# Designs tried in a protein design run: designed miniproteins, single chains, continued (5). Part 86

Each design is a single chain, and the fold is of that chain. pLDDT is the mean over its residues in the fold that is shown.

## One batch from the design tools (miniprotein)

Design m18984
Fold by ESMFold2-Fast:
Structure m18984 (fold): chain A 93 residues (1-93)
Amino acid sequence: MKERLDISELDEEEEQLIAEKIEEYLKKLEKELKENVSESLIEEEMKKAGAPESLVILLKAYAKQHKVDFSKLVDEILEELEEIAKKVLEEVK
């Protein structure tokens, strides 16, 4: 069974470091997705959603362009976020 990280049990310093590393990862991911996705597909997904450019729109456009399952892509990102949190906790020890 997948273990979930309980943020409420973390020290304030550990929580802040995890949040900072996650933000850095998401910012890098957004840039990489934008560089690897056609602008026309991003515009198409924005039009379908009726929403401005977001990480979710970029992920949907990427999944469509590369013919990958959107749900699997989201799962891979969530697994990477958990791995980042675990590494931060190990480095603070």
Scores: mean pLDDT 74

Design m18985
Fold by ESMFold2-Fast:
Structure m18985 (fold): chain A 79 residues (1-79)
Amino acid sequence: SLEDEILESLARMFGAIMKRTHGEEAAELATEALLRALIDGDEAGAAALLARLSPEARAETERALALLKKAREEARKKE
C-alpha cells in the first residue's frame, strides 16, 4: 500500500541518517523504536526520536510523516 511504501522509505531514510551520525548499532535501535512508535501511533515517542536529527534531516523526515498521516486518514475514510 502507499502507507507501507511511505513507512518503508521513512525507516530507510532515518536509519541511514542515524548510521552516519551515531553508528550502525545506534541506528538499528533507533530505527526499530521509530517503526514501533509509528505503527502504534505514538506521536510523542516518534517526535522524541526525530529530535535527535539535524534540523534539516528532521524537517525532511517530518514531511514524510505528514504524507503517512494523510495516507492513514484516506484509508480510514473507506468502509
Scores: mean pLDDT 74

Design m18986
Fold by ESMFold2-Fast:
Structure m18986 (fold): chain A 100 residues (1-100)
Amino acid sequence: SAAAAQEAQEEKELRYQAARTLYAADLRARRGVGPEELAALQAEAQRRADEFVERHPEASTLEMMKLIAVELGWMSEEEARKSSLEEIARRVERRIEALR
């Protein structure tokens, strides 16, 4: 149905947005990066996020976020296995808040 096709597209877009948010939050948490270097790293971070989503087409949004959090060094593989979506969301929120 049209509704099922739209839900599948929304889930795909959500996976890309979630990955990009995590990579962007990691980059923004890095202090002391100059404007020119930051622009280059932002482009690389977006590319890495998109490539990660493409390499894990069968992963749920939560599973993908956990794998990225481990790759970025935000948590261990054991912590990631035990973490809920709410715990991952709180880590993202804390990282974003640290930019103020």
Scores: mean pLDDT 73

Design m18987
Fold by ESMFold2-Fast:
Structure m18987 (fold): chain A 100 residues (1-100)
Amino acid sequence: MSLEEVLKRAAEEIRERLLEIYEATPEEKREETEKLIELVGELFELLEDAARNNPSMTVEDVEEFVRRVLEIMDETLESGDIEAAIKRLEELKEELLAKV
């Protein structure tokens, strides 16, 4: 599979999880959920940039990073702890920035 195909499938899976989180979130947590959605978007853009511009980053590395994001999202759906999810995603963003 090409990098382009991996990134497209990742975007679809992430978008599906974000929609589920948004729908499951009570109105009082909507602002935090919007921050989480924005952060995931930033993370995905950084991942795409790193994947395209860092020759040390393999397709398997991209898939592993996507898997970590999806796991955080699945844990968020189960726990409802949006703040913990934001913290973990910010840590992931810092790791990714070191690869760009």
Scores: mean pLDDT 81

Design m18988
Fold by ESMFold2-Fast:
Structure m18988 (fold): chain A 55 residues (1-55)
Amino acid sequence: MKEEAKKKVIEALTLKYEGKPDEKLEQEAADLLSQFSADEAQEIVAEAVEEVEAK
């Protein structure tokens, strides 16, 4: 679950950073993140951002 949420966030962020936001992917990422606590969701997003920026 956590890895799947991170992967979904990475996909959504990658498209958003390319100027092609995908509303469906953003919603799916948000839905997956809603299963975690606020702290856990923040960590998953931070890790995803780091991976996308490190590319």
Scores: mean pLDDT 78

Design m18989
Fold by ESMFold2-Fast:
Structure m18989 (fold): chain A 80 residues (1-80)
Amino acid sequence: DASSDRYVSAWNALPPEIRELVLKTAREVFLEAGFDPFSADSLALAVTIRLALEHDLTSLSREELVELARREAREMVARL
């Protein structure tokens, strides 16, 4: 499926360091919002994939990546 291939390509294109930073930052937001660790991990993965599809994460600084991940995670919490 072309859609599935797009998600896989976006995920694989992310450097591991950027991937881990975004995942960790989003996960912390969900844990702070009162989600259990399993739900926080699943939601952090969804945030990371969405950001990878919508943004060139490799062009951003560490500070910009952290702020973007926090903002997207907070917006997701507000919509749940």
Scores: mean pLDDT 79

Design m18990
Fold by ESMFold2-Fast:
Order: C-alpha cells, then structure tokens, then sequence
Structure m18990 (fold): chain A 76 residues (1-76)
C-alpha cells in the first residue's frame, strides 16, 4: 500500500510539472507522507482524478500509468 502511495505522489508531481505548475508540484511533495498514509479507498479516488485530468490534458502516457495504478489498487 505504501509503495502504491509513493507511485501516486510521483505521478501527481510529474503531471503538475508537465503543466508548468511548480506550486502544485511542491504542494504534492509537501503532502507526500500524508498521501503515503492514505487508505486504499483514498488512493483509488485520487488515482481516478489523476487519470481523468491526464486524459483531459491529452497526456496519454501519464493516463496509461494512472490507469495501471488504478488497476493495482482495485485488485487489492
């Protein structure tokens, strides 16, 4: 579960950085420990939001990685 939280943080930071939003990237980094302590339900909800945002932004690679994370979370 902690490893999945770490992956979610990495993807969230990557998305924010690709959008040129260093403030949001820094906020995610500051929340890293909190996100890593999230429940499977909380991580799944955040991964769903990231997948939607990546699709809306046209970031196919990030959307694919977010979908893989969602699959792993849902198989738990």
Amino acid sequence: VEALGQRLVELLVRFAERQGDEESAQEVRNAQSQIQSFSIQELTRMAEQLYRLAEEAGDEELAREARELLRELREL
Scores: mean pLDDT 79

Design m18991
Fold by ESMFold2-Fast:
Structure m18991 (fold): chain A 95 residues (1-95)
Amino acid sequence: SMDSDIQIASDTFVLTYLTLRQYQGLSPEEARKKSIERIVKEYPDIFSEEEAKELGNKFLEKLEKSKLNLDITNPGVRKYLFDTANSIAKEILKK
């Protein structure tokens, strides 16, 4: 379904972003850029470049506003990040 496809793509965005930030030490801006590039390349049928950029920008705005600790071992933080990205993605793609 469209909802399942959006879930897979937004989950890939979040997982890529967190991996680049936590394990590769990239800045928020560089991690966002590479995560956008990945979902456009892997899911071009789900996200255009413009839609992927809007997802990345709104996701980062939410993180900056909440000042979340990116402790991916915390189940509540992980759930919030994945749910937030999925919600933003649905808002963008169902317009």
Scores: mean pLDDT 83

Design m18992
Fold by ESMFold2-Fast:
Structure m18992 (fold): chain A 72 residues (1-72)
Amino acid sequence: AEEELKRLAEEARKASEEADKLFNDGGKNVTKGVGLKLRAIGDALTAMLIGKKTGIMEPAREAGEAAGLKEP
């Protein structure tokens, strides 16, 4: 469970950062950036739901923060 949450948090963070970088690059790959941002949000929501269910909140909180979601 912890390993899964840690991976989801890391993946959400990387995807969100890459998406923001693509948006700042003048919209050259906006569609790809949107896709990455949606993936980050999906991973973060999954991690937050698992964290809430299992009580493992630290990685879930990190995933939410990475995707811009503060309230799991």
Scores: mean pLDDT 69

Design m18993
Fold by ESMFold2-Fast:
Structure m18993 (fold): chain A 81 residues (1-81)
Amino acid sequence: SEEDAKRIAEMRARAEEVVAANPEEVERTIARLEELAAKGDWESMQALVDELVKEIGEETLRGLAGLEAQRRRAAEQEAAA
């Protein structure tokens, strides 16, 4: 719907603002999550996600996940071309 599209766009805009302001922090956080996933440390991953939700809010975190998914899809399309 039009409201859903607007909401998604707003979430992405907030995520892009966070990435632009703190690209190194975002990269460090992703690396930490990947490290914990490789170790199977699900409790520490959940704690880190909970802290991120507390710091930047759930909507912004969802926006970041959406932006990452879009980036991966674009990279896959370029690799397939």
Scores: mean pLDDT 68

Design m18994
Fold by ESMFold2-Fast:
Structure m18994 (fold): chain A 80 residues (1-80)
Amino acid sequence: MSLEEIQKEADRLIEEAKTLVEQLKKKYGDSEEAKRIEELVNEMIEQLKKAIENKDYEGARELIEQMRKFIEQLKKELEK
């Protein structure tokens, strides 16, 4: 996977995560859980952006995998 492919995947995951956070906030309101999840997502986004900026291909791939797993868990929570 090239840096360009990593960037495209990162952009997709960032958009999906932001959308899910907004859905979570609409469903649960200003709950502490929703705020915690939003903060965690923002931290993951910043770490991923830094890895890509530093051309850390391995670090970026690991962060993408972690973010995918987190998004899957968040989707399951929203299905309740």
Scores: mean pLDDT 79

Design m18995
Fold by ESMFold2-Fast:
Structure m18995 (fold): chain A 60 residues (1-60)
Amino acid sequence: SPEEALAERVKAGAERDIELAQSGKIDKETVEKALRRLIEFYRDRHPELAEWLEEQLKKL
């Protein structure tokens, strides 16, 4: 579904940003702020995606 495709795209982007932050190629605070905004946006719209993103934040 379009919703599933969007969720997979969001997950892929988050995983890439975390890898770049962990390797020091981008600022960790910038990635954290971006992920927190996504969590807030998806909390009611896609709770499972929001929960997954909260787990990703713990890697930073």
Scores: mean pLDDT 86

Design m18996
Fold by ESMFold2-Fast:
Parts: C-alpha cells; structure tokens; sequence
Structure m18996 (fold): chain A 78 residues (1-78)
C-alpha cells in the first residue's frame, strides 16, 4: 500500500511537470496533449481513492477538478 501510494504520487508529479511544459508553449497540439494529461490525472485520483488515500484524492480534485471537467468536455465534443 505505501509503495503504491508513493508510485502514484511520483506519477502525478510527473504529469504536473509535463502539463506545465506543454502550457509554457501554448500551441493547439500542446493544449490538446495537456487535456489528455488532465484525463490521466482523473484516472490517478480514482486509484488514490481505491487505495483509501481519500485526503490526497480530494486535494488533487480541488487542484485539477475544473480543468479535468473542461478537458473531458473538449475531448467529447471533438
């Protein structure tokens, strides 16, 4: 459990860094890639919930929830 939580924390931090790099060069292609990464963050939030790490899951939802919702609408409408 602890090892799985640390691996998920590492993955979320990696996705955050990738999103920041994509947003620093705001091409249409990079914005679409960032939207795909927001959807991956939503998947990781669910994995935190499955491991019982509800506080960490909620913190990430508070930080990225609106961006995930926007990304899902954009990807669904294209």
Amino acid sequence: MEKELEELKAEINKLKEQIEKLRSDPTVENMLKANELYVKIDELIRKFEELGAEELAQKIRDEYGPLIDAARRILKSG
Scores: mean pLDDT 79

Design m18997
Fold by ESMFold2-Fast:
Structure m18997 (fold): chain A 65 residues (1-65)
Amino acid sequence: APRVEIKMKKDYKATKPDEISVKKGEVLIAELLEILDIENVRVKLLETGEVGIIPTSVIEDVKRI
């Protein structure tokens, strides 16, 4: 899966068991596993090995590394 750097534009608390909680300004290094739809992506965080869904509405930027 492609490695990406994901920057968060706002805080998000996971509301479903398969979602990841994030903080505004947080930068995550992840593998992009699946684009579920325009509103949701499934990623694997490289630091923790955690797999989960992040809403695209809380993402500022995604760039390949």
Scores: mean pLDDT 79

Design m18998
Fold by ESMFold2-Fast:
Structure m18998 (fold): chain A 116 residues (1-116)
Amino acid sequence: MEERLRAAVDELAALFKEAGYPEQAETIREMADLLLEAPDEEFKEKAITFLRAVVGALESLPHLTPEQRARLRALGDEAIERIEKAESKEEVLNIVYDFLDGAIAILREELARRRA
């Protein structure tokens, strides 16, 4: 479980670094470490904090299209709402993974547009 979160975070961080945003890459790694170190009673709160940090990092990118920004906000809002209703750490982790997959897709699309 922990290895899967770290792998997804490492992929997202590598994409931020490739995009020219090494500070955002480092912030996301640091926030992921805080989430993994969180006790079970704080895990939900820390997961929401982590999701907001990822959304903020992506929203700071100047070249996202209005459609990509709307998709990112929808992904973040849906993930937070699902986490607030989740009753287990496993459910929270699965929601975080779904969110990270969406965030990775948006950043990959942005990078592909720059290379075209």
Scores: mean pLDDT 82

Design m18999
Fold by ESMFold2-Fast:
Structure m18999 (fold): chain A 91 residues (1-91)
Amino acid sequence: MEEERRKLAEEAKKELEDLKETALKKLKVEEAKKAIEEGYKKGIEAIEKGLKENKVEEGIREAVIIATAGVLRGIGIEIDAELEKKKLEKE
């Protein structure tokens, strides 16, 4: 049971790492990249907390939501920065 819980956590961590790497490839703005990295870090923390509290499934669900929110924030920052740049160039 302990080994099975650890395997689930490791698989979830790998999925979050893949998500982070894929998202970072599409971003140029430093603040956008930081948002994704923060989401990933908090996601990993959620999985580790789930392992510690014997609630691995809950930890993984929270981690996926947190990491996804981080990616959405990062993309939003990237788009906002690009729109601001176009606005300044038009003036």
Scores: mean pLDDT 81

Design m19000
Fold by ESMFold2-Fast:
Order: C-alpha cells, then sequence, then structure tokens
Structure m19000 (fold): chain A 80 residues (1-80)
C-alpha cells in the first residue's frame, strides 16, 4: 500500500529532522535510499553522521532501531 509506505517515510523524515547532526541533503538521501529498498545503506549514512562521540553512537543506535522498526512494521501491515 503506497499510502502506508509514504506515511512511514513522513514519520522517518520527522525523526531525522530532530537530529541536529543531519543536513537536509543527508535526510533526503536517507529517505531516497529507503524508497529504493536500500535500508541498510540509509542506516549507515545516518550512523556516519552521528558516530563522532559516545552520545552520537547511542543516538545512531536508537535512530537505527526506530527506522528499522517503522520499516518492518509497515512492510508487515501491507502483507497479505
Amino acid sequence: DKELFEKMLEEIRELLEKVEELTPEQIEEILKLIREGNVFEALELASRALKKDPEGVKKAGELSEEIGGLVGETLRKIKK
């Protein structure tokens, strides 16, 4: 369902926009990678921006869990 997928991307955008370490260009690239099914590359891009200190490593882990959870839940909801 395209509507559920677009709603998921909008929720992910809101999560990414709360991360001060991410530029608007990085946010758009992350969302593009998720649209293309390259979720691991999207999470790696986000992690590279955040993993500059111990707090950033923790934020990267939390963001990866939230994005992975949203993608997994959305894919499960559009399943037969």
Scores: mean pLDDT 78

Design m19001
Fold by ESMFold2-Fast:
Structure m19001 (fold): chain A 92 residues (1-92)
Amino acid sequence: SAEDEKLREQLNLTLSKANTLIDQLEDMIKKKAPKEELDKIIEQIKKTIGELQRIAGQLAERGALTEEQLQQLQALADRGAAVMEKYREYKA
């Protein structure tokens, strides 16, 4: 349906945004950015993940969440775990 297509578009845009924020966090860690700046981007990542979970939940409820999208969500979770590990090492 048009509503399912709209939700999938929103999910794809939010996934792209989350991946971009993780790329920025990785770059900021490499450049040894101040903790305050890292904390701000981490907060943005958390908000974006919350939005992503809401959209994915709506698609799942409608039976419209695809296997490809599930794989993309898993890949994002793996990326998030890896960058948070680097952040912990940077702060240790």
Scores: mean pLDDT 86

Design m19002
Fold by ESMFold2-Fast:
Structure m19002 (fold): chain A 85 residues (1-85)
Amino acid sequence: REPVIHPPKTDEELLVYARIALAELRRAEAEYGAQFSPEMRARLAEAIALTERIIAEGRASEAELQRWQDLLAAVSAELHRLQAA
């Protein structure tokens, strides 16, 4: 699994990445949600909500894309930490 999300070049690529990210985030919530700190659980919830909004709108602002990438990176890092324990 690639831990890094590449920046999408088109709205079509954005939607593909967002759908994949949503599935992985929901899986992370189901498998590891109880092991997340309250702070990481809040970030996971924000990542899910932002991903759902991107899918619904079919687009994202530059600021939303940056926030989305930061949230996905933070959740991915925490998942790797928990899986290595």
Scores: mean pLDDT 79

Design m19003
Fold by ESMFold2-Fast:
Structure m19003 (fold): chain A 76 residues (1-76)
Amino acid sequence: SKLDEVFEELAKLFGVSKETIRKKAKDKDEFLKWFQEQQKKLIAQMEAEGASVSDIVATALRMTGLEFDALLLLES
């Protein structure tokens, strides 16, 4: 399913299992809170590793797109 594809991309991006994402996605508010914490963690890690501004921006845009896709599919 489209939702499964989004969960695969999120699992790869955040370094977590698809099962973890599915469990969090049972509650939209819990999912949003968890997602925001994962975003903060990933950006902080990239900054600590000396990632370029361009790489950080590209990753942030990708995260935003995946968040919107997940939320739209969970509402459907």
Scores: mean pLDDT 83

Design m19004
Fold by ESMFold2-Fast:
Structure m19004 (fold): chain A 60 residues (1-60)
Amino acid sequence: AKAENAYKAGNYEEAYNLYKDLIDKGNKDYCLAAAKALSKYNKLNGKKPGGLDIYVSCFD
């Protein structure tokens, strides 16, 4: 909820950090959400879309 609320508010950096914390605690369901948040953050800053590192960790 908190991470999702940050994402909806446009706080993609905060959303990414919150989702990453959930993934680090073993909740793989948030890997795609974290990747999307990081991708949005990078696009907002004119950077290459990222977050694949977080998403790929779900395949390991």
Scores: mean pLDDT 69

Design m19005
Fold by ESMFold2-Fast:
Structure m19005 (fold): chain A 69 residues (1-69)
Amino acid sequence: MSVTYTVQEGDTLSDLLQRLREAGFQPTDRLIVTINGETYEAANFSDFLYLVGSRDLKPGDVIEVSTAA
């Protein structure tokens, strides 16, 4: 599974989590996350939130998420 999300003005971290849930990701899933061309691993949704929340994300930034098998 993969989902690509473009950050919009006024988006919250909760909106990003909702996109992951709608794409069928589970809170405990290990994720491969690409932010502006750099790839990271998140062990779960909490790690994902820390990762994206620690970045200076702005409208137009692209986040791609896939499952680590």
Scores: mean pLDDT 77

Design m19006
Fold by ESMFold2-Fast:
Structure m19006 (fold): chain A 57 residues (1-57)
Amino acid sequence: VSEETVEELRQLLQEALAEEGIEYKESHFEFAVSLVKVFGIPIEKAVEFTVEIAKLE
């Protein structure tokens, strides 16, 4: 996973959380990064999953 891909993930996550009215936390980004880097989940899916988890907090 490239640094460019990680920055794209951050931007998409910030936008998705803002759309849902959820406060961005660095822990959300760390979780999304682990989904992409460790589990090979596509960026769009990682963002969706992280947003769903954030809604439960």
Scores: mean pLDDT 80

Design m19007
Fold by ESMFold2-Fast:
Structure m19007 (fold): chain A 80 residues (1-80)
Amino acid sequence: MLTEEQREELRRLIEEAVAAYKAGDRDAFNAAVTRIASLLLEAGLTHEQVGRAVQALVDGIRAGKSVEELFAEVERILEA
């Protein structure tokens, strides 16, 4: 499982990704998503788990989900 510090960083990066997407800032959005993937890999997750989490996050942001909903979906994928 992610540490408390890693969870706080993940939440911040999700907030950054949502804000960038709403602003139409593709470069900032891609940077935030890349940092999320790097954080999850550093936390010891598999490339498959990271891929699923990132895909769910990107799809959820595009669907207009809240930061809380996005964070909960990522946590669920990481526990599976």
Scores: mean pLDDT 84

Design m19008
Fold by ESMFold2-Fast:
Structure m19008 (fold): chain A 90 residues (1-90)
Amino acid sequence: LREVLLLTAEALELYGRGEATPEIVAKLTEELRKLAGTRSAMSGGLAAVAALDPEAGREVTEVLKRAEEEGLSDAEAALRAAEVLRERAA
């Protein structure tokens, strides 16, 4: 579980910084697939989090909804979601 939270947070942080290269995304997707059986680092990671830790999934959904209401960019929303996942992994 903790590994899935950290890998998903890392993927969201890379997306938020504009550093999500195909090679990095592929590596994160492969590691996440080994742990959660998903096929995507970002969408699959969030789905895996919601399935394995519904409370973490709820907190991430709430943060993303609030970011949309505040008019934040997708990149900024991703960084805020990553922060929630890192706090839960600690």
Scores: mean pLDDT 65

Design m19009
Fold by ESMFold2-Fast:
Structure m19009 (fold): chain A 96 residues (1-96)
Amino acid sequence: AAEEAAEAAREAALYAAKYGKGPLGASGAMAGAIGSAGSYAGLRSPSVSDAEAARSGASGARGAYIGTKKGGGEEGAKKAEEAAKKAEEAARRAEE
């Protein structure tokens, strides 16, 4: 679950970097990358649950979507939104 959230957050970050314009797109890409890194770090940490690690990715992916949308990349925003939904679903499964 956390690995899926990390991969989805990375996907969202790449869409923010490719389609997001200006500083809001760059901020979105950074949020997605940080979220993805947090999920991977959580997977390697015995003190972090899979649900906590997955939530890091979901939060980052959502940030990437918001940055892409505000950065004026409508097509990229849709793709980032789909990636963010994948990260959110992975986080929900980790909490079950």
Scores: mean pLDDT 76

Design m19010
Fold by ESMFold2-Fast:
Structure m19010 (fold): chain A 94 residues (1-94)
Amino acid sequence: SLAELEAEVAAFEANLPASVAKMKEQIDANQSEELKARAREALARLDADRQATLDALRQLLAEGKISEREYELLVAAIDRLVAAQTELLNYALS
């Protein structure tokens, strides 16, 4: 339901800073040339992966499988996730 999606997105937003901090700890514990190589590859694909996800959501909206409000919530959540992924990938490369 929309209410369930709103609750899930709110929980995602609330937990995101702690998840980023935990992932930074994992990056620090596993820092290697191999991790940096994977991070560069992931960063290079990030825009294309984001676009593919947005295109899939637009398709679901066009087919009436999600509402306009659900689409807006999911797009906002994806933008926040991509920002966090960009931060983590750049952190791995620092």
Scores: mean pLDDT 88

Design m19011
Fold by ESMFold2-Fast:
Structure m19011 (fold): chain A 73 residues (1-73)
Amino acid sequence: SMKDQLLAQMDAVRAQAGDIAPKYPDLAQQALDLVDQAEDYLAKGDYKTAMRLVIMAESEVTAARMLEHVERS
């Protein structure tokens, strides 16, 4: 279901935020805050807002990984 997919994506973002936190703590915290908000909206049945917040959280993780890639290049 959409709910199960969103929960799986939220879990993935939380894990990825943990991975980036030592080097990019601000981006990690922003991702976690967005996932916490998404979880609240999902609990209220607002799947569209939850999905938008998860996409925003994934973008914070992507920014951290892009920065790490540039630093390694």
Scores: mean pLDDT 88

Design m19012
Fold by ESMFold2-Fast:
Structure m19012 (fold): chain A 60 residues (1-60)
Amino acid sequence: MSFGEIVALIERWLSEGNQADLEKVIELFPEYREELTSSDPRTRRRGIGKVVLAAHEREE
């Protein structure tokens, strides 16, 4: 899955609340599951940043 596809999943989850897109991101980055599913908005934002960075590094 490309960096752009991963970003699209995140954007769709954040804008539409689509849980299937969140689940797909967790499938690709299981190490960030706890942060991405946190009830704390700051923890979720941190998890999103880590996923975006990791996805970018995978494209390199």
Scores: mean pLDDT 80

Design m19013
Fold by ESMFold2-Fast:
Structure m19013 (fold): chain A 112 residues (1-112)
Amino acid sequence: SEEEERLQRLILELEITIGLLRIVLAVAKLIGADERELEMLERVIDGLDRILDRLRARDIAGALAQARRLIRTTEEAIRELEEEGGDPLVLTGLKLALETGRRILEELERLA
């Protein structure tokens, strides 16, 4: 179905974004980014993993709830890092996660 094809594309996009963010996290650790900032990025990656698990389970309502939570948490983290002059690579990773989360939210609202 068109709905299933849309869902499979969303799962693939999320898998790619999580993979890229794990590379960003590894590089940020290697260059000595602040532990608190690494924890923020790790929490956001965990949030995306939770959305992915819900989508794989066809729990659209659960995925939608997790996406809304992720967006709020990521916006807060970005604001905090911008105010504190945080690591540019961590900030870039958080912004990628936010853009992906917003796109997922839009698509899931159409499926709900």
Scores: mean pLDDT 89

Design m19014
Fold by ESMFold2-Fast:
Structure m19014 (fold): chain A 103 residues (1-103)
Amino acid sequence: GKPVMSGGGTVPEGGTLTLTATGADAPITAFVKTPLSDPSKSVVVATRAGSDATLTLNNLKVSDTGVYYAMGVSKEVFPGDPGSEVMKVALSVGDGVTVTVTA
């Protein structure tokens, strides 16, 4: 199945937001951010073991604004890896959630 994400929304700068992903059906769940300013600059922001994962975003900055995706992956990927590389090992890709950080 596709991972289901929750926890997107609008928060002020300095705030905290928790994203949850369930049902990636993979050994590793990767969180990928696609910036709204430049969607070609998608990057891995975090990885978690297993099909269900939680990512807590602390001390949020306006630059953290974007669409966040959960992907089930077959091989280890690392924070900072481009989203295009993650797609090569993706077993499942969920719908994104939007995070908006206000100044």
Scores: mean pLDDT 84

Design m19015
Fold by ESMFold2-Fast:
Structure m19015 (fold): chain A 75 residues (1-75)
Amino acid sequence: MLEELEELILELARADPGAYSLEELLERLKPRVPEATLEDVENAVKRLIARGKLEAVAVEPLFTRSTKLQFTVLE
């Protein structure tokens, strides 16, 4: 599941570039991974950043689950 979430997040960032909160990402992923939780999405994003595959820049001053992040695919 986590690797599936990672691939879907990268696909979304490539196909529909924009700013998303972790909550908004979860909502968009639910049709394909209905069992996913907010914690799963947060962990998938953290893992992608740690692996150098994704950059997340806050478009708001706080990094929280509700903060909108501009996602950029690096690989």
Scores: mean pLDDT 74

Design m19016
Fold by ESMFold2-Fast:
Structure m19016 (fold): chain A 62 residues (1-62)
Amino acid sequence: GAAEAARRAALEAGGSEELAERAGRYAKQDNVELAGLYAVGAAASGRGEEGSRGAERATKFA
């Protein structure tokens, strides 16, 4: 389901499990846009320069 997809995306991007769980919860509530933003934010906190740049663009747009 969407919750598992959002959680997987966050973990694969290098985010923490806690942030991945939050992304999954938002997807489960049919808030896929918010789930995506939290998944990208998780990637930024778990990664260096490349992850931070991508996530910063997404979170700034939110």
Scores: mean pLDDT 59

Design m19017
Fold by ESMFold2-Fast:
Structure m19017 (fold): chain A 106 residues (1-106)
Amino acid sequence: KVKLTVSGGGTYKEGSTVTLTATASGATMAALAFFAQREGEGFRLLGLQSSPASSFTLTLSNLKVEDTAIYYAGASATPVSESASEEEILNAMTVWGKGIEVKVVA
């Protein structure tokens, strides 16, 4: 039984650096990905770990107010190519962590 946990949410000052970490407990996953969903928008791919891992860390530097979003981590038991499209990567994710808010203030 795989559980995907994401850390690094919170409120940050503009210009800050935040580190988001996705951790899969119970198994090593073939791929891990981070997505952002801004108000009124769909999922935007931020990064992909396309080799087997139990954790994936994404560093967001020089945060801007427009980076305010709900951030999601997904995982796949099936290998995913880094040359895959954003939609293909999104559709390959079968395990999802809870969305976490990153809010950036001026």
Scores: mean pLDDT 85

Design m19018
Fold by ESMFold2-Fast:
Structure m19018 (fold): chain A 67 residues (1-67)
Amino acid sequence: MRREELKKKILELLSTGPMTIGELAKKLNASKSAVSAAVRELEKEGKVVVVPSSDGKRRIVTLASDA
């Protein structure tokens, strides 16, 4: 399933720093909806944290662990 691969790539990109859903979608050549779904699963698994941007329209994704 492409979502599992997408989740792994998201974690790899986030190891370089926090990114928005749009930035992840652009870097991975994936739809925002696919990236958003993968990020929600990672958040549910406790692997990432999502915080709203100042305007609330974007979400900033970062690694949840101290790693």
Scores: mean pLDDT 76

